# Designs tried in a protein design run: designed miniproteins, single chains, continued (4). Part 60

Each design is a single chain, and the fold is of that chain. pLDDT is the mean over its residues in the fold that is shown.

## One batch from the design tools (miniprotein)

Design m14069
Fold by ESMFold2-Fast:
Structure m14069 (fold): chain A 96 residues (1-96)
Amino acid sequence: SEEDIKAFEKKLEETYKKIMERFNSEEVKPFFDKALEDLRAKYPHLTDEQIEELLRNAALRAKLFEDIFGTELSPEQLKAVFEEEVKRLAERLAAQ
């Protein structure tokens, strides 16, 4: 039903926001900000939409790992997930 779809979309957005709060924690944020700064410096034509997709992909992958393992990722594991998504975006940009 439309109500079920809206409930699902709301839950996805709430999940994304919670994961993004953890990427913006004191332990992760300096790494996160530097990785994005380095990526934008190397690829100055990156769109905001491409950055948003990277962030959503990182958050989704983090959530999938947490659901599979039944535990929250450490700050070090969150950094690794984010770094992998940055690497994947950089590889796609280099292939164009």
Scores: mean pLDDT 81

Design m14070
Fold by ESMFold2-Fast:
Parts: structure tokens; sequence; C-alpha cells
Structure m14070 (fold): chain A 70 residues (1-70)
């Protein structure tokens, strides 16, 4: 259906956005793992990225539930 196609496209877009944010988060995680100092700005960015990823994951779960209900 038209509705199913739209929901799948929206879900795909959110997943791609989450992947981009996760890639950015990984740079800070790697820096910490190799023992490089993390600045207060980098810690604040990490917290913001985690919050954004959580919000996107919630939106993805809602869209998946809508798709399953069709």
Amino acid sequence: SQQLQRLRQQLSQLVMEEAGLTSRLLRTIVKRLVGEPISPEERAEEERLRAEIDALAAQEAALQAQIRAL
C-alpha cells in the first residue's frame, strides 16, 4: 500500500540518520579507548549524541509498530 511505502521510507531515513550520529559517537569512544584525553566539550557532545540516538531509536520503534499493525 501507499501508506506502507511511506512508512518504510521514513524508517529508512531515520535509520540512516541514526547511523551517522553513531559514527560520530564512535570517534569519541575510540579516542577514550586509546587513552586520549576527552575535553568537556567532547563529553557534552557525547551526551547530546546519545540523547539524539535514543530519540531516533524511539521514533524507529514507533514506525516499526505502525508497519506491523498494517
Scores: mean pLDDT 89

Design m14071
Fold by ESMFold2-Fast:
Structure m14071 (fold): chain A 97 residues (1-97)
Amino acid sequence: ELPSDLSKEEQLAVSLVLSVLQGLRAAEAGSRDKEELEKMLKELIGEELFKRALEEAERFLEEKKVTPRIIEVGKELLEVIKKTSEEAKKRIEELIK
């Protein structure tokens, strides 16, 4: 459970960072899916943000503390997800026009 002093947005941001690492670890048992998921995530959010998300997620698991860095990375992930969703909606709208 995340600290109760975090805002709902900050809790969601941290959860997204952790979900990247957890998703890759879950895919590890089916090694082909892990490589495809990693490629997809790098294409979606960029290699730098992907690397930062993994580093901060691993740090959280070791230290069990929410840092300003993990919150920052999580907020950047939220922005990318929101932007991608809007672009996907616009593309679908153009196709069914």
Scores: mean pLDDT 71

Design m14072
Fold by ESMFold2-Fast:
Structure m14072 (fold): chain A 73 residues (1-73)
Amino acid sequence: MVRVRITVHGASMEDVLEIAKRVSEVPGVLRVGVEGNTIIVEAEDREAAERAIEAAREKAEELGATIEAEVEE
């Protein structure tokens, strides 16, 4: 299991929730939580974590937001 923290910049709380929803739909993502503007992801492995970060970045770009991601092993 790999944990990822995704901090969203330039987004409303509604945008953060939309990004979190998109991330929750990624294969291999086990759990998604939201703490303010930070999305906490629990992924089955590193590849799933990388897919989650990619999905978050893509959705953030659609919403005009940017993200910072930190992978915790």
Scores: mean pLDDT 85

Design m14073
Fold by ESMFold2-Fast:
Structure m14073 (fold): chain A 69 residues (1-69)
Amino acid sequence: ATQEEVEKAREEMRREQEETDRAARRMAQAAATDPSRTRDLVLEEASESVELIGAVVTKVSLEKELKRQ
């Protein structure tokens, strides 16, 4: 196996662990201090994610059709 690949995997695991930990702490604190705020954040993030995915899929589909024509 490539030495750099092993080092990259180890560093990536550390980064991902820290990010997951930070996200978990933010979520826990939000839920503990303001349950209603947690609901609003979940709804807002879900809405933004769906719109972003929809826009990307639509753009890719349109570009493929335009290139074909």
Scores: mean pLDDT 63

Design m14074
Fold by ESMFold2-Fast:
Structure m14074 (fold): chain A 86 residues (1-86)
Amino acid sequence: MQDVQQAIQYTQQAIDYIQQGDIDSAIQYLQQSRQHTQRALRQHPDNQDIRRALQYLDQSIQYLQQGDTDSALRYAVRALNYLRTV
């Protein structure tokens, strides 16, 4: 599933940017992951793992916007784990 694979790649890049302290790049990559995750959810609306990944991506973006990089990293990792179970 191409959209899930793209979401995984963008989430991995975002995690790397969070760890480097590049918050602007991290937000950009999480937003790209979110768009691909939404497309995957439209194709598979009953998939709970995609839905949970989307929720955790949204939480990660919110925490980065608030300056809470530790919480953002935890939610990004959780999103990645759910995307990998699809």
Scores: mean pLDDT 89

Design m14075
Fold by ESMFold2-Fast:
Structure m14075 (fold): chain A 62 residues (1-62)
Amino acid sequence: KKIYDIGGYGLGETKEEAEKAAIDSAVQTAKDNGLKILDVKVTKVEETEEGYRAYASVTAEE
């Protein structure tokens, strides 16, 4: 079966908000493509002048 790694990106005023936005983005992309989500993780969180920026990775199966 084909496995995909899907990246997510999010911004938020807090670290938690940015992480949630990044995860939600990657999860939505997987769902829009009809994929089964196998794993979800935050890969990076950065502090910015306006809050936080986060990156997530979703491993998904066709």
Scores: mean pLDDT 85

Design m14076
Fold by ESMFold2-Fast:
Structure m14076 (fold): chain A 98 residues (1-98)
Amino acid sequence: SAAQQAALAAAGNGITEMSGFGAKALAEVYQLGQEDVEKGKEAAKKAIAEIKAKADAIIAFARANLSPEDAAVVSATVNDTADTLIEALQSVVAQMEA
């Protein structure tokens, strides 16, 4: 239906926004960490919390607006994307401490 297509598009936009946020956060954390390791670590911690919050919001939206099957696919994609971004942020933090 048109409503289901609109909801699926909205979920996809949420994933794109979360990915864009994560990419910007990675660049900012890297730059901050070059100047002040503790500021870089705090920025990474804040970014990880925000990515988790964005992921939870997209999954909640999908569960409320999509079929169980489509919501499961969206949830898997959201979790995989969030995990990749979080692992990248954690990797940058580990490199600051090396």
Scores: mean pLDDT 90

Design m14077
Fold by ESMFold2-Fast:
Formats: C-alpha cells, sequence, structure tokens
Structure m14077 (fold): chain A 107 residues (1-107)
C-alpha cells in the first residue's frame, strides 16, 4: 500500500539520520542523503495517486526540502549540535509523512 511505502521511507530516513550522526557526518551530508530517499519515495508514491493528489504530494515534498535546508543553515550558523539539527530534520520529515497520509486517505 502507499501508506506502507511512506512508513518504509520514514524508517529508512530515521536509520540514515541515526547512522550519519554516529559516523560524524555533517548536517549537510545527512540532509543530502535524506533528500535522495525522500525524492525516491515521493516518485514511487506519486505513480500510485491521481494527478491532483500527486501534485499535492510534490508540493509537500518541495516545502519540506525548503524547511530542512533552512533548519540546516540556521542550525549550523547558531552552533547547534549535529544531534539537535538531526532531531529537527526528523520532526519535519515525520510531519510531511503525516500530511501525505492525509492526502492518500482523501483519495
Amino acid sequence: SVKEKIDEALKKIEELVREGVEKGMTPQEIFDKVREVLREAVEAIAKELSPEAAQKVQDIFLKTLDEIEKVVKEGVEKGMTPEQIADKILELVRKAAEEIKKIVDEE
């Protein structure tokens, strides 16, 4: 199901973020990996939706990427730890997953 694909992508992102922090990756390097997983998940999900629902999912994806980029840039500038920035990235990704699930339920 589409919801299973969303949950699988979220789990993969949570593991990538955890491993990235543990390995000493920069917040930007973690974001680059998260962006690729999100892109692949959105492309897979969009193929199973109506054109209207697919557009809404794409809009959430682009907004989420912009919000994560801002969190990474501002977090690094303010001297936040990689763990603190990672937590904010995961919060934004989880929020996006819930918004996408609502669109799937309306279809």
Scores: mean pLDDT 87

Design m14078
Fold by ESMFold2-Fast:
Structure m14078 (fold): chain A 108 residues (1-108)
Amino acid sequence: TAAHVSRLSASQLKAGETYEGIVSSVRKDGDDTVVGISVKLPEPVTINGVEVTSVGLTVRVSDKEFIAKLKPGAKVTVKVLEVTETSVTVEITVGGLSVTVTLEIVDP
């Protein structure tokens, strides 16, 4: 699984903003760990009649010390560094450790 974010989720993220996140899933994939993060939106949005309060990120991390802090339910800080037509770059902080990851914007 590649590091990715849906186009819908990416549309809710603003460069320069910092969001609260919660780790939703952790899975080993070869030498990497694939982590799902649920990012809390500052204001709920209604999409197709459904209230959306959070958006999902899928990240890949290889730093063992960072991975040890990423268990389901762990709180993380997500700072959006850049949003382009094809990618979102974020800095994820947990327990005093930070990693910068680039997420591919995917459809659906």
Scores: mean pLDDT 82

Design m14079
Fold by ESMFold2-Fast:
Formats: C-alpha cells, sequence, structure tokens
Structure m14079 (fold): chain A 94 residues (1-94)
C-alpha cells in the first residue's frame, strides 16, 4: 500500500540521516516532506504514488550502500536523483 511504502521510505531516511552530514540530512528531510505532499495530493493517482515511492526507496537504499562503501559522490548523485523524481511529480500535480 501507499501507506506502507511511505513508512518504509521514512525509516530509510532516518537510517540514512544517522550516517549523513548536516547538508545531506537537510536534503533528505526536504525530499521526505515533498514525498508526503505527493502522497496527500488527490490529483496524483495511487499507482503514480506507489511507483514514485518504490523509486525513492530504491534510490535511497542504493545511496546508503554507496555511502557505507565510502563512495560519497555516487551517494550524493542518487540523493539528487531522488529529489528530482519527487520534484517532477509535485510540478506535474499542479
Amino acid sequence: SVEELLEEFEKLVEEFKKIADESTQKTLDEILEMAREVVANPNVSEEEKKELLETLIRLVKEAIEYLKQGDELMANLLVMAAGGEVLTMLRKAK
């Protein structure tokens, strides 16, 4: 469900914040807030909400793994990709 996917994403963001710098923590909080706005938006279909959350979960999981391996550049690129995905959905929903 959308609710279960959002909860999974929130838990991943909290996990990532434990190992991320302050700048990345702020970016993750902004991405999570935008994801919540998409989930609350009646103009976004349930299918689009699920696909977005699944994409965000995948990108953030990959970012965590790269950061744990010391690949800060790849981790940051994946976080920016996640931000781009949610921002695109918010812009489409206006």
Scores: mean pLDDT 88

Design m14080
Fold by ESMFold2-Fast:
Structure m14080 (fold): chain A 70 residues (1-70)
Amino acid sequence: SPLDRIREIVEETFKDRPGLRSFYLRMLDGVEDLVKQGRVDEAVEGLRTLASIMPPEAQPELNRLVEEIS
């Protein structure tokens, strides 16, 4: 799923930075809960915020995956 691919990108991007990895994965867990509740607009807003604060090199792939969820 697009959410699983976003999770993989976060884990790889911060593989050597466990504190940041945990922080971003907790944000993603919140997004997954919003999707399960049918709160898709709020989930997409959360994902766009997540993408905007990720390193620039990760942003194009993340933005494409967010578009797939929208």
Scores: mean pLDDT 84

Design m14081
Fold by ESMFold2-Fast:
Structure m14081 (fold): chain A 70 residues (1-70)
Amino acid sequence: MELLEKIDEVLKKKNPSKEEIREVAQMAREAGVPDDLVEEVEKAIENNDFQAAKDALGGIRAVLLRRLAE
């Protein structure tokens, strides 16, 4: 799953770019992840809070993994 791979790549980086994080958030929205989780990522990036953005991406990752386990 390309979205999971991109989330993992962003989470592994010490300094991911805002563009990379926004791209992953857009892919998550297109994959049907709840808008509230995508908005959490967008808000974190607007506030320059990269740790909060990574935490929100971790939440998206958990939702995707649960859907794959069903």
Scores: mean pLDDT 81

Design m14082
Fold by ESMFold2-Fast:
Structure m14082 (fold): chain A 127 residues (1-127)
Amino acid sequence: MKEIEEAAKKAAEAIRDYLTLQAVFEAVGDQERAKKARENLETLLRMVDDLIAAASPEDAELIRKIVEEGLKQGEKDAQELRDKVNAMTPEEAQKLADELWKKAEETFQEASEAVGRALYLALKRRE
C-alpha cells in the first residue's frame, strides 16, 4: 500500500508539472516542446493505468483519487499560468519555460522509478 500511494503521489506531481509545462509552451508558441510535454503526460497516464490494472481494488481506487486530484490541480495551475505568461515579456516567459522543463524532467524520472517499482511489487504479489 505505502509504495503504491507514494508512486501515485509522484505520478500526480509529474502530471501536474507536464500540464503546466504544456500550457507555457503553447502560450509562447513553442509547438514542438508543447507536443513533447503532451507525449510525456500521455506516457505518465499510461503508466498509471498499468499500475491501476495490477493493483488491488482498494489500491486502484486510491491511485485514481490521487491522480484525479493531481489532474484537477494541474488544469487550474495551467489556466492561471497561461494568463501570467501572456502578461510576461518573451524573455521572462522563456526563462520560466526552461525552469519548468528542468523541474518536469526531474519529477518524471522520480515518478517513472516509483511507478515502475510499485508495478513490479504489485505483479509479484499476484504470483
Scores: mean pLDDT 84

Design m14083
Fold by ESMFold2-Fast:
Structure m14083 (fold): chain A 103 residues (1-103)
Amino acid sequence: SMEARQRIIDLLNKVKELLEKAREALQAGDWDAFRRYLAEISFLLQEIIDIAEAEGNEKLVEKARRLQDLVTRAINSTDREEQLALLDEALKVIDEMIKELEK
């Protein structure tokens, strides 16, 4: 539905904002803020997956699960450069998802 599509776009934009904040926290060495932002992102990504599954949008589910994997790998990494690379890839994926939904 159009309502579900708009809700997903709103959630994706919030995830993007939190990814940018997580990246800034990581660069500042604020590990507590970094972990809190990634935890909130994980929660929001699950909401996106639930809505996308209910709408039967398999491609969106696959992309949201890819984002979830990138975020989980960033949480579990002990390498700052790897964490930054994973966040940068997540930002690229989310931009692609938003653009596809805005068409």
Scores: mean pLDDT 88

Design m14084
Fold by ESMFold2-Fast:
Structure m14084 (fold): chain A 89 residues (1-89)
Amino acid sequence: SETEREKTKQMFRLIAVEGEITLAERLLPRLDEETAKKVEELIEKGRELIEKTREMIKNNSEVEEIKKLVDEAEEVALETMKLVEEAMK
């Protein structure tokens, strides 16, 4: 169904977000202490959003609500990767 296609799309977006958060975590040892603390806080927030989104998918929540959480998770992942990239210049 169209609803199942949208849910699958959101799951792929969430997998991409998890990949970015995991990459940021692997790069933590290369960052200065101050930047590492900020990145760790964003990783924690990203992982919480991923878990909430997975729970909403499991509970068959509205696609629009799932999409909103995925959008928030993508924003956190983007902020995280920007901090990592800037610190590694």
Scores: mean pLDDT 88

Design m14085
Fold by ESMFold2-Fast:
Structure m14085 (fold): chain A 65 residues (1-65)
Amino acid sequence: MIEEMKDEVVAETRQLKKTLNNEESATAALGLASERLRDLSKKGIIVTLEEQEALMAEIQAVLKE
């Protein structure tokens, strides 16, 4: 579940980067990650700090490409 969410957010970040400038893609990607994390929390799924940091690191890596 968490790995699938991370893969989806990373893939969507790559698409955002193709169509938006760096600032807009960063804002949109962070917003998407926040919404996904809130959705998991509503379902009672606990996301660890390490998992959140891993997601953010992958998003930042894509944005820096």
Scores: mean pLDDT 78

Design m14086
Fold by ESMFold2-Fast:
Structure m14086 (fold): chain A 87 residues (1-87)
Amino acid sequence: SAAELEEQARQGAASLRAASEHSEHRAEQLLKDPSQQPLADAYLEFSRVARQQSDTSLADPRAYLAAAQAAEAAFRAVEAKEAEARA
């Protein structure tokens, strides 16, 4: 139903907003070490995508699955940079 879709989009948007804020804080922590700039940049990029996709889900609840998928794809780029940083 439309109400169920709106509720799912609202919950998804809230999760993406929280992920965006967490990623900004993580980037700030990483930037205390200048060698972590590439990883910090990846977290900042994910933060931007997550915020944009959160706003998209609230504006159009029917797009919430595509928005979640886009955020997941963006976070995989962060995971790749994390793996590079640990090698």
Scores: mean pLDDT 87

Design m14087
Fold by ESMFold2-Fast:
Structure m14087 (fold): chain A 67 residues (1-67)
Amino acid sequence: MEEEIIKKLEELVAKVRDPSLSPLERETYVALATMLYALLKRDPTASEENIKKAEELVDEAVRLVRA
C-alpha cells in the first residue's frame, strides 16, 4: 500500500510538471496528491520515511503549480 501511494504521488507530480496541461488541470492533480498524502498519514503502519517522502512530493507539486 505505501509503495503504491508513493508511486501514485510521483505520477501526479509528473502531471503537475507537464506544461501542456492547463493550470486548472495541474491544480486538480495537486489536490489529488494532497488527498493521497492525508490517507498515508492516517495509516498507523506507514513508515516515517515514506510519510516524509510523500510530504516532499506534495510540497514539490504545490511549488510547481504556484510557479
Scores: mean pLDDT 80

Design m14088
Fold by ESMFold2-Fast:
Structure m14088 (fold): chain A 68 residues (1-68)
Amino acid sequence: DEKEAYAIKVAKEAFDRASQTLSDIEANAAALLAYKMAYEAKEFPPVDEIVDTAIARAPQVAAELARS
């Protein structure tokens, strides 16, 4: 399950980086977003590209989840 392994790896990187600067809920949102982006990608894009995008969007995603 190469996609699952890749997605987990990307999610862990996103959580580790986000948790250094963001709140717990935002760090979890970054990990969740990174996992979904990695899993849904047709290829295996660079980990940094997904992680940077997920962290940048984490506050927005966390707020969206809180509203649902």
Scores: mean pLDDT 81

Design m14089
Fold by ESMFold2-Fast:
Structure m14089 (fold): chain A 55 residues (1-55)
Amino acid sequence: SPAEQAALATFREVARTLSPEQLARLRAWIRAHEPDPALAARLEAVIEEVEAELA
């Protein structure tokens, strides 16, 4: 959906401002607290893409 795409784009921009340590903590938090496995997987994929951009 357009709202979902906008939310993921915002999440990606926020993720780009985080350190590698903060990104790892955010990933752990998502795994512990996001009940929707599909959304958790999408958020983790965004974190992986941001981590790849930082490497």
Scores: mean pLDDT 82

Design m14090
Fold by ESMFold2-Fast:
Structure m14090 (fold): chain A 96 residues (1-96)
Amino acid sequence: SMQAELDALKADARALLDRIGMTHLLPEVFALIDQAFAEGKPRSEIVARVIGLILRHIGDQIDAGIELARAGAPREELRAAGISDAMIESIERAKA
């Protein structure tokens, strides 16, 4: 059924976002999946749009992380700015 396909896409997206530490994007990703599915987009295009959204947010986090890291911001301030735990860990590993 179409509903089962939609539910499977959302489950895959949730698992991906959980794995990369970006579960805060769940509402935005689910809204994108719902909209693209309602527009009759093929699975491959929906997946590409989700990946594009995730990559844009990763880029924004990198830019924000660079600015805050230059200012010497602590981990708590990076989190408060919406930078994911995965990105904070990556920044800390790069400093070590």
Scores: mean pLDDT 79

Design m14091
Fold by ESMFold2-Fast:
Structure m14091 (fold): chain A 83 residues (1-83)
Amino acid sequence: DKVEILRKAIEEAKKGRFDEAAEYLKKLGFDDEAEFVRRAKSVRQALAVVRNVITTLQQESDEEEREELNKLRQEIDKRIQEL
């Protein structure tokens, strides 16, 4: 489930575990974004990359999956605002 994998990537990124977050993005086929997350210098930077992955996936998703992805994007945006 793409949504569940993204949720795990977000949780790891929030905790500063960028290598673990990157592995989840790689499982979704986002190898370039995974490398950017692995090299991230801050939680903000890592979350911004995950946000871009979610935006890309929303373009290929059905309505129900798009709504779940939008909730994950909102969670990221709220966390970035609090950093």
Scores: mean pLDDT 86

Design m14092
Fold by ESMFold2-Fast:
Structure m14092 (fold): chain A 67 residues (1-67)
Amino acid sequence: SPERVREEAVRRALEKARKLPDGETATSEGEVQLDEDTVLVVEATAFRSGRSGDIRVSVVEYLRPKP
Protein backbone atom coordinates (compact mmCIF):
# COMPACT_ATOMS: atom_id res chain seq x y z
CA SER A 1 0.00 0.00 0.00
CA PRO A 2 1.15 3.62 -0.39
CA GLU A 3 1.34 4.02 3.39
CA ARG A 4 3.65 1.01 3.80
CA VAL A 5 5.85 2.07 0.87
CA ARG A 6 6.17 5.56 2.39
CA GLU A 7 6.98 4.16 5.85
CA GLU A 8 9.61 1.79 4.46
CA ALA A 9 11.25 4.51 2.33
CA VAL A 10 11.46 6.85 5.34
CA ARG A 11 12.86 4.05 7.53
CA ARG A 12 15.59 3.19 4.99
CA ALA A 13 16.53 6.85 4.48
CA LEU A 14 16.85 7.36 8.25
CA GLU A 15 19.00 4.22 8.64
CA LYS A 16 21.31 5.45 5.86
CA ALA A 17 21.50 8.97 7.32
CA ARG A 18 22.56 7.64 10.73
CA LYS A 19 25.58 5.94 9.10
CA LEU A 20 26.68 8.99 7.09
CA PRO A 21 28.77 12.01 8.22
CA ASP A 22 26.94 15.17 9.33
CA GLY A 23 25.73 17.27 6.41
CA GLU A 24 25.28 14.28 4.08
CA THR A 25 21.98 13.35 2.42
CA ALA A 26 20.49 9.84 2.25
CA THR A 27 17.73 8.96 -0.21
CA SER A 28 15.45 5.92 -0.53
CA GLU A 29 12.78 5.25 -3.17
CA GLY A 30 9.69 3.04 -3.30
CA GLU A 31 6.98 2.38 -5.86
CA VAL A 32 3.42 1.10 -5.74
CA GLN A 33 1.06 0.52 -8.65
CA LEU A 34 -2.27 2.30 -8.10
CA ASP A 35 -3.99 1.16 -11.31
CA GLU A 36 -3.11 -0.17 -14.77
CA ASP A 37 -1.95 3.26 -15.97
CA THR A 38 -0.51 4.82 -12.82
CA VAL A 39 2.41 4.15 -10.48
CA LEU A 40 2.96 6.12 -7.27
CA VAL A 41 6.63 6.87 -6.61
CA VAL A 42 7.74 7.76 -3.08
CA GLU A 43 11.15 9.36 -2.52
CA ALA A 44 12.35 9.92 1.06
CA THR A 45 15.38 12.12 1.71
CA ALA A 46 17.02 12.41 5.13
CA PHE A 47 19.54 15.12 6.01
CA ARG A 48 21.53 15.43 9.24
CA SER A 49 22.22 19.03 10.18
CA GLY A 50 25.81 19.56 11.37
CA ARG A 51 24.65 22.56 13.38
CA SER A 52 21.85 21.03 15.48
CA GLY A 53 22.31 17.28 14.97
CA ASP A 54 18.65 17.06 13.89
CA ILE A 55 17.74 14.60 11.16
CA ARG A 56 15.24 16.20 8.78
CA VAL A 57 13.14 14.03 6.48
CA SER A 58 11.48 15.20 3.27
CA VAL A 59 9.03 12.99 1.38
CA VAL A 60 8.17 13.65 -2.26
CA GLU A 61 5.41 11.68 -3.96
CA TYR A 62 4.58 11.80 -7.63
CA LEU A 63 2.45 9.88 -10.10
CA ARG A 64 3.99 8.27 -13.18
CA PRO A 65 1.16 7.98 -15.73
CA LYS A 66 1.40 6.20 -19.05
CA PRO A 67 1.91 8.57 -22.04
Scores: mean pLDDT 78

Design m14093
Fold by ESMFold2-Fast:
Structure m14093 (fold): chain A 69 residues (1-69)
Amino acid sequence: SELEAEVLYALGLIYSTLAKKDIERGNKEAAIESAKKVREIADQLESLGNTELAEKLRKDAEEILKMAE
């Protein structure tokens, strides 16, 4: 349902936000773990047919992983 997709997207945004804050604090390991969870949520959104929301989360996760390097 759309509600399920919205809840998953919100969870993805929470992990993305935490990861970005961890990068700012120099906590790269925590940021990488959060980015992995964002990617998992994006994969789940895509499997539900929510490709636009999945793509938004994947972009966030990839940028976080680049910054953590």
Scores: mean pLDDT 86

Design m14094
Fold by ESMFold2-Fast:
Structure m14094 (fold): chain A 142 residues (1-142)
Amino acid sequence: GAAVRVTIVVASDSGSLIGFAETLAERLRARGFDVTVLQVTSPEQLDAAYEAAARSDVVVLLADGADERGVELAIELAERLRREHPDLPVLLVAFGKPGSPGVLRLERFAREHGLTFLQIDGSPADIEAVVDTIEALAAAAR
């Protein structure tokens, strides 16, 4: 059958978060997913990220809660996807300390807009949690 398409958008220049996204992509590809990884560090990149995400079966938005610009870029992309593609599964993944302002902002946005939300610290267990969540979202959308 056709492979499920996943777009992972990294709203960060953090090497740790980029590394997490690449490991996640590798694990998903090993499970038969067609995975696109995009980095967004400026507003000018949002249109290209939106176009790739809109063609996907599941979208993963990764943001570092300590990076206010990255948080705002992730929220702007998520809001546009929700407005224009309300049935498209979006997983918002926040890297950072529990209860930090940026992480809380992402969690609140996800709750208010009906997005699936995960908080991560970058551990190997977080890769499995994100993979399992993506598989569940893909299954529910079929």
Scores: mean pLDDT 89

Design m14095
Fold by ESMFold2-Fast:
Structure m14095 (fold): chain A 55 residues (1-55)
Amino acid sequence: ALTAEELLAAGKEGDLLARMEDTAQGVGAAMGLDETLVGKLTQTFFEIEKKNAAK
């Protein structure tokens, strides 16, 4: 449902993604990883977690 997708994106999903990005960028910077690569990996990881949790 479109409404459910909007609520997830505006609420919990957006908040979770922001937290994951913040953490991943911090770790990535400490390890010398490219921020673009870290961003892509974080998004992929978030999608996997979302599929497992949101059914």
Scores: mean pLDDT 66

Design m14096
Fold by ESMFold2-Fast:
Structure m14096 (fold): chain A 58 residues (1-58)
Amino acid sequence: GMADTKEQALEQAKKVETYPLVVNFQGKDYTLNNAEEFQAFVRENYGKGEFTLQPAVS
């Protein structure tokens, strides 16, 4: 179901350890500074489009 797939996306988000992370979503770049911000982004935007991840260095 949609909930199970969203939980899998959240588990993938928890495995990202390199921050800040740049996520391209619907042609816009979002800078996420930690795992909690990335998980919140996934919760709010899951199923609304595709994400492309780029690790950033600060």
Scores: mean pLDDT 69

Design m14097
Fold by ESMFold2-Fast:
Structure m14097 (fold): chain A 110 residues (1-110)
Amino acid sequence: MFEEIEKKIEEALRLAKELLASTDDPLAQKGAEQIIKAAELLRKALEYVKKGDFEKAKKLILEAEISLGMAKIILGVLKLINAPKSDIDTLDRAIEAAEEALRLLKELLK
């Protein structure tokens, strides 16, 4: 279970870093940066879950949700302005991986 969450966090980080390295679009870069922030917050939250500090984990999860929400708004804007399909597809996949990590992490807190 922890390994699956870690894999989804690493997938989100890989895709976001790939987008950041490949795009010249400042808005797509901001989207990638929000996913990197969310993934790092989720990784830290997972460490607190492993230590039994669920209150610290929940706070970090909330911060990760905010960053992920910003990335989703950015994705919506990129679609609206007809940004390159490769930027849209990579950011969408990064968001999906981060959302799955978030979903699995929330299940551990029940």
Scores: mean pLDDT 89

Design m14098
Fold by ESMFold2-Fast:
Structure m14098 (fold): chain A 74 residues (1-74)
Amino acid sequence: MSPEELFQQFKTLADEILEDVKAGRLSGASAINFLRAVGEELLAHMRSQGFPEEEIQRLEEYLEEKIRELEALG
């Protein structure tokens, strides 16, 4: 799987989780814990596969951005 495919899958997941929190189907705390766990697993996978540091940094920055969005909702 390419770095772009992994990023797009994570983005889709993050967008769905944000909508679930906004709709009251998921707590912000649960959403933050879940996204951080998935994001950390993806970052570890990307590093183990030797993906470019720029792609790894992009996912890390996106994860932290989405965590901040979720924190702002609570």
Scores: mean pLDDT 83

Design m14099
Fold by ESMFold2-Fast:
Structure m14099 (fold): chain A 88 residues (1-88)
Amino acid sequence: KVEELLERIRRLAEELARRLEAAGHTELAADLRAAVELALANPTPELLRALAEGLRRLAELLARMGHEEEAALARELAELLEELAREL
């Protein structure tokens, strides 16, 4: 199931990044891609949970800005990262 989680995380991260780019948040999209790739290159439960917490905070910010679909994607990504951390 780890391979399935990695695939889902990568797909969702790219979807979120593309939506952020389309909304004009190019730097945030680049930072998101870099953070996800870094976490997946050397995945530890601690690093994955830290990234998930960051994404939950990002979701709150996006929701306050009216980007509710992007906020929902950020929350889903956080849940998948926590699920991956539990499988390690």
Scores: mean pLDDT 87

Design m14100
Fold by ESMFold2-Fast:
Structure m14100 (fold): chain A 91 residues (1-91)
Amino acid sequence: NISDLLERARRLAEETERVDPELGEEARRLLERAEEYARNKDVEGIWQEALEVSALANQAKKRGDEETAELLYELAKVLREVAQLVKKEVA
């Protein structure tokens, strides 16, 4: 369900901040916006934040920071799953 996915997203953001404080802080901010969009049932907003998290993952990968990249790709995946569930609720 959405609540379980958002809890997983929070854990991923926390772990990202532990391994890369700068990218983790940005990921946490993107997650906070995604959670607000989820409350407002704004599917497009959640998709936008998932894309921004994927961009951070690509930046980490280009730096050779595979651990941070993997955490951020997983966070983006979880946010896309949240968007799909919210879309089903509003359909």
Scores: mean pLDDT 88

Design m14101
Fold by ESMFold2-Fast:
Structure m14101 (fold): chain A 94 residues (1-94)
Amino acid sequence: MEPKEPTPAQKAAAQALADFFGLDLSGAEYASINISEETAKKIDEIAKNSKSPEEFAKKLLDFHFEETKAKGNEEEIAAAEAVKEKEIAEIEKK
């Protein structure tokens, strides 16, 4: 299979996610994360427009919720809403 070169956006997204979740990911682990170019670009845009880790996390949760709504699955939408509520409560503590 052809090796795909990770874009700067994909590298930035992987780093931002690792830093945000407190994950100790190595460079090799980042290469193993199959983050789509489209998703990486959106995460990078959110990071650039966020002034704090809390804003970044809230925008990421909103992005995930909107993607879930677009799929039109009522069960997944309810689950995503519950996750968003729980994660926002955790972010408020930080």
Scores: mean pLDDT 61

Design m14102
Fold by ESMFold2-Fast:
Structure m14102 (fold): chain A 86 residues (1-86)
Amino acid sequence: ALRAVDLLLEAALAFLEGREEEARELLAEALALMTPEEVAIYAEALRRAGEELAERAEAAADDPEAARALAREIAERAARLAREAL
């Protein structure tokens, strides 16, 4: 579970950097290590991270650099919340 969360964070960061092929491979590896229940826990962590940063998302809508920085913070916070729940 913890290694899968690390791989999900690495996949998110790779995707944000435009490394789509690497992101796909990391995502596939992470999903292969997780049960459907663990995927649901991660999805809930991602939802909560997004809600906590929703105000900043509105401010970042017209700034691609700020949007990427916010997406990175959401991914990192989701990983932290998932680790606490798993």
Scores: mean pLDDT 78

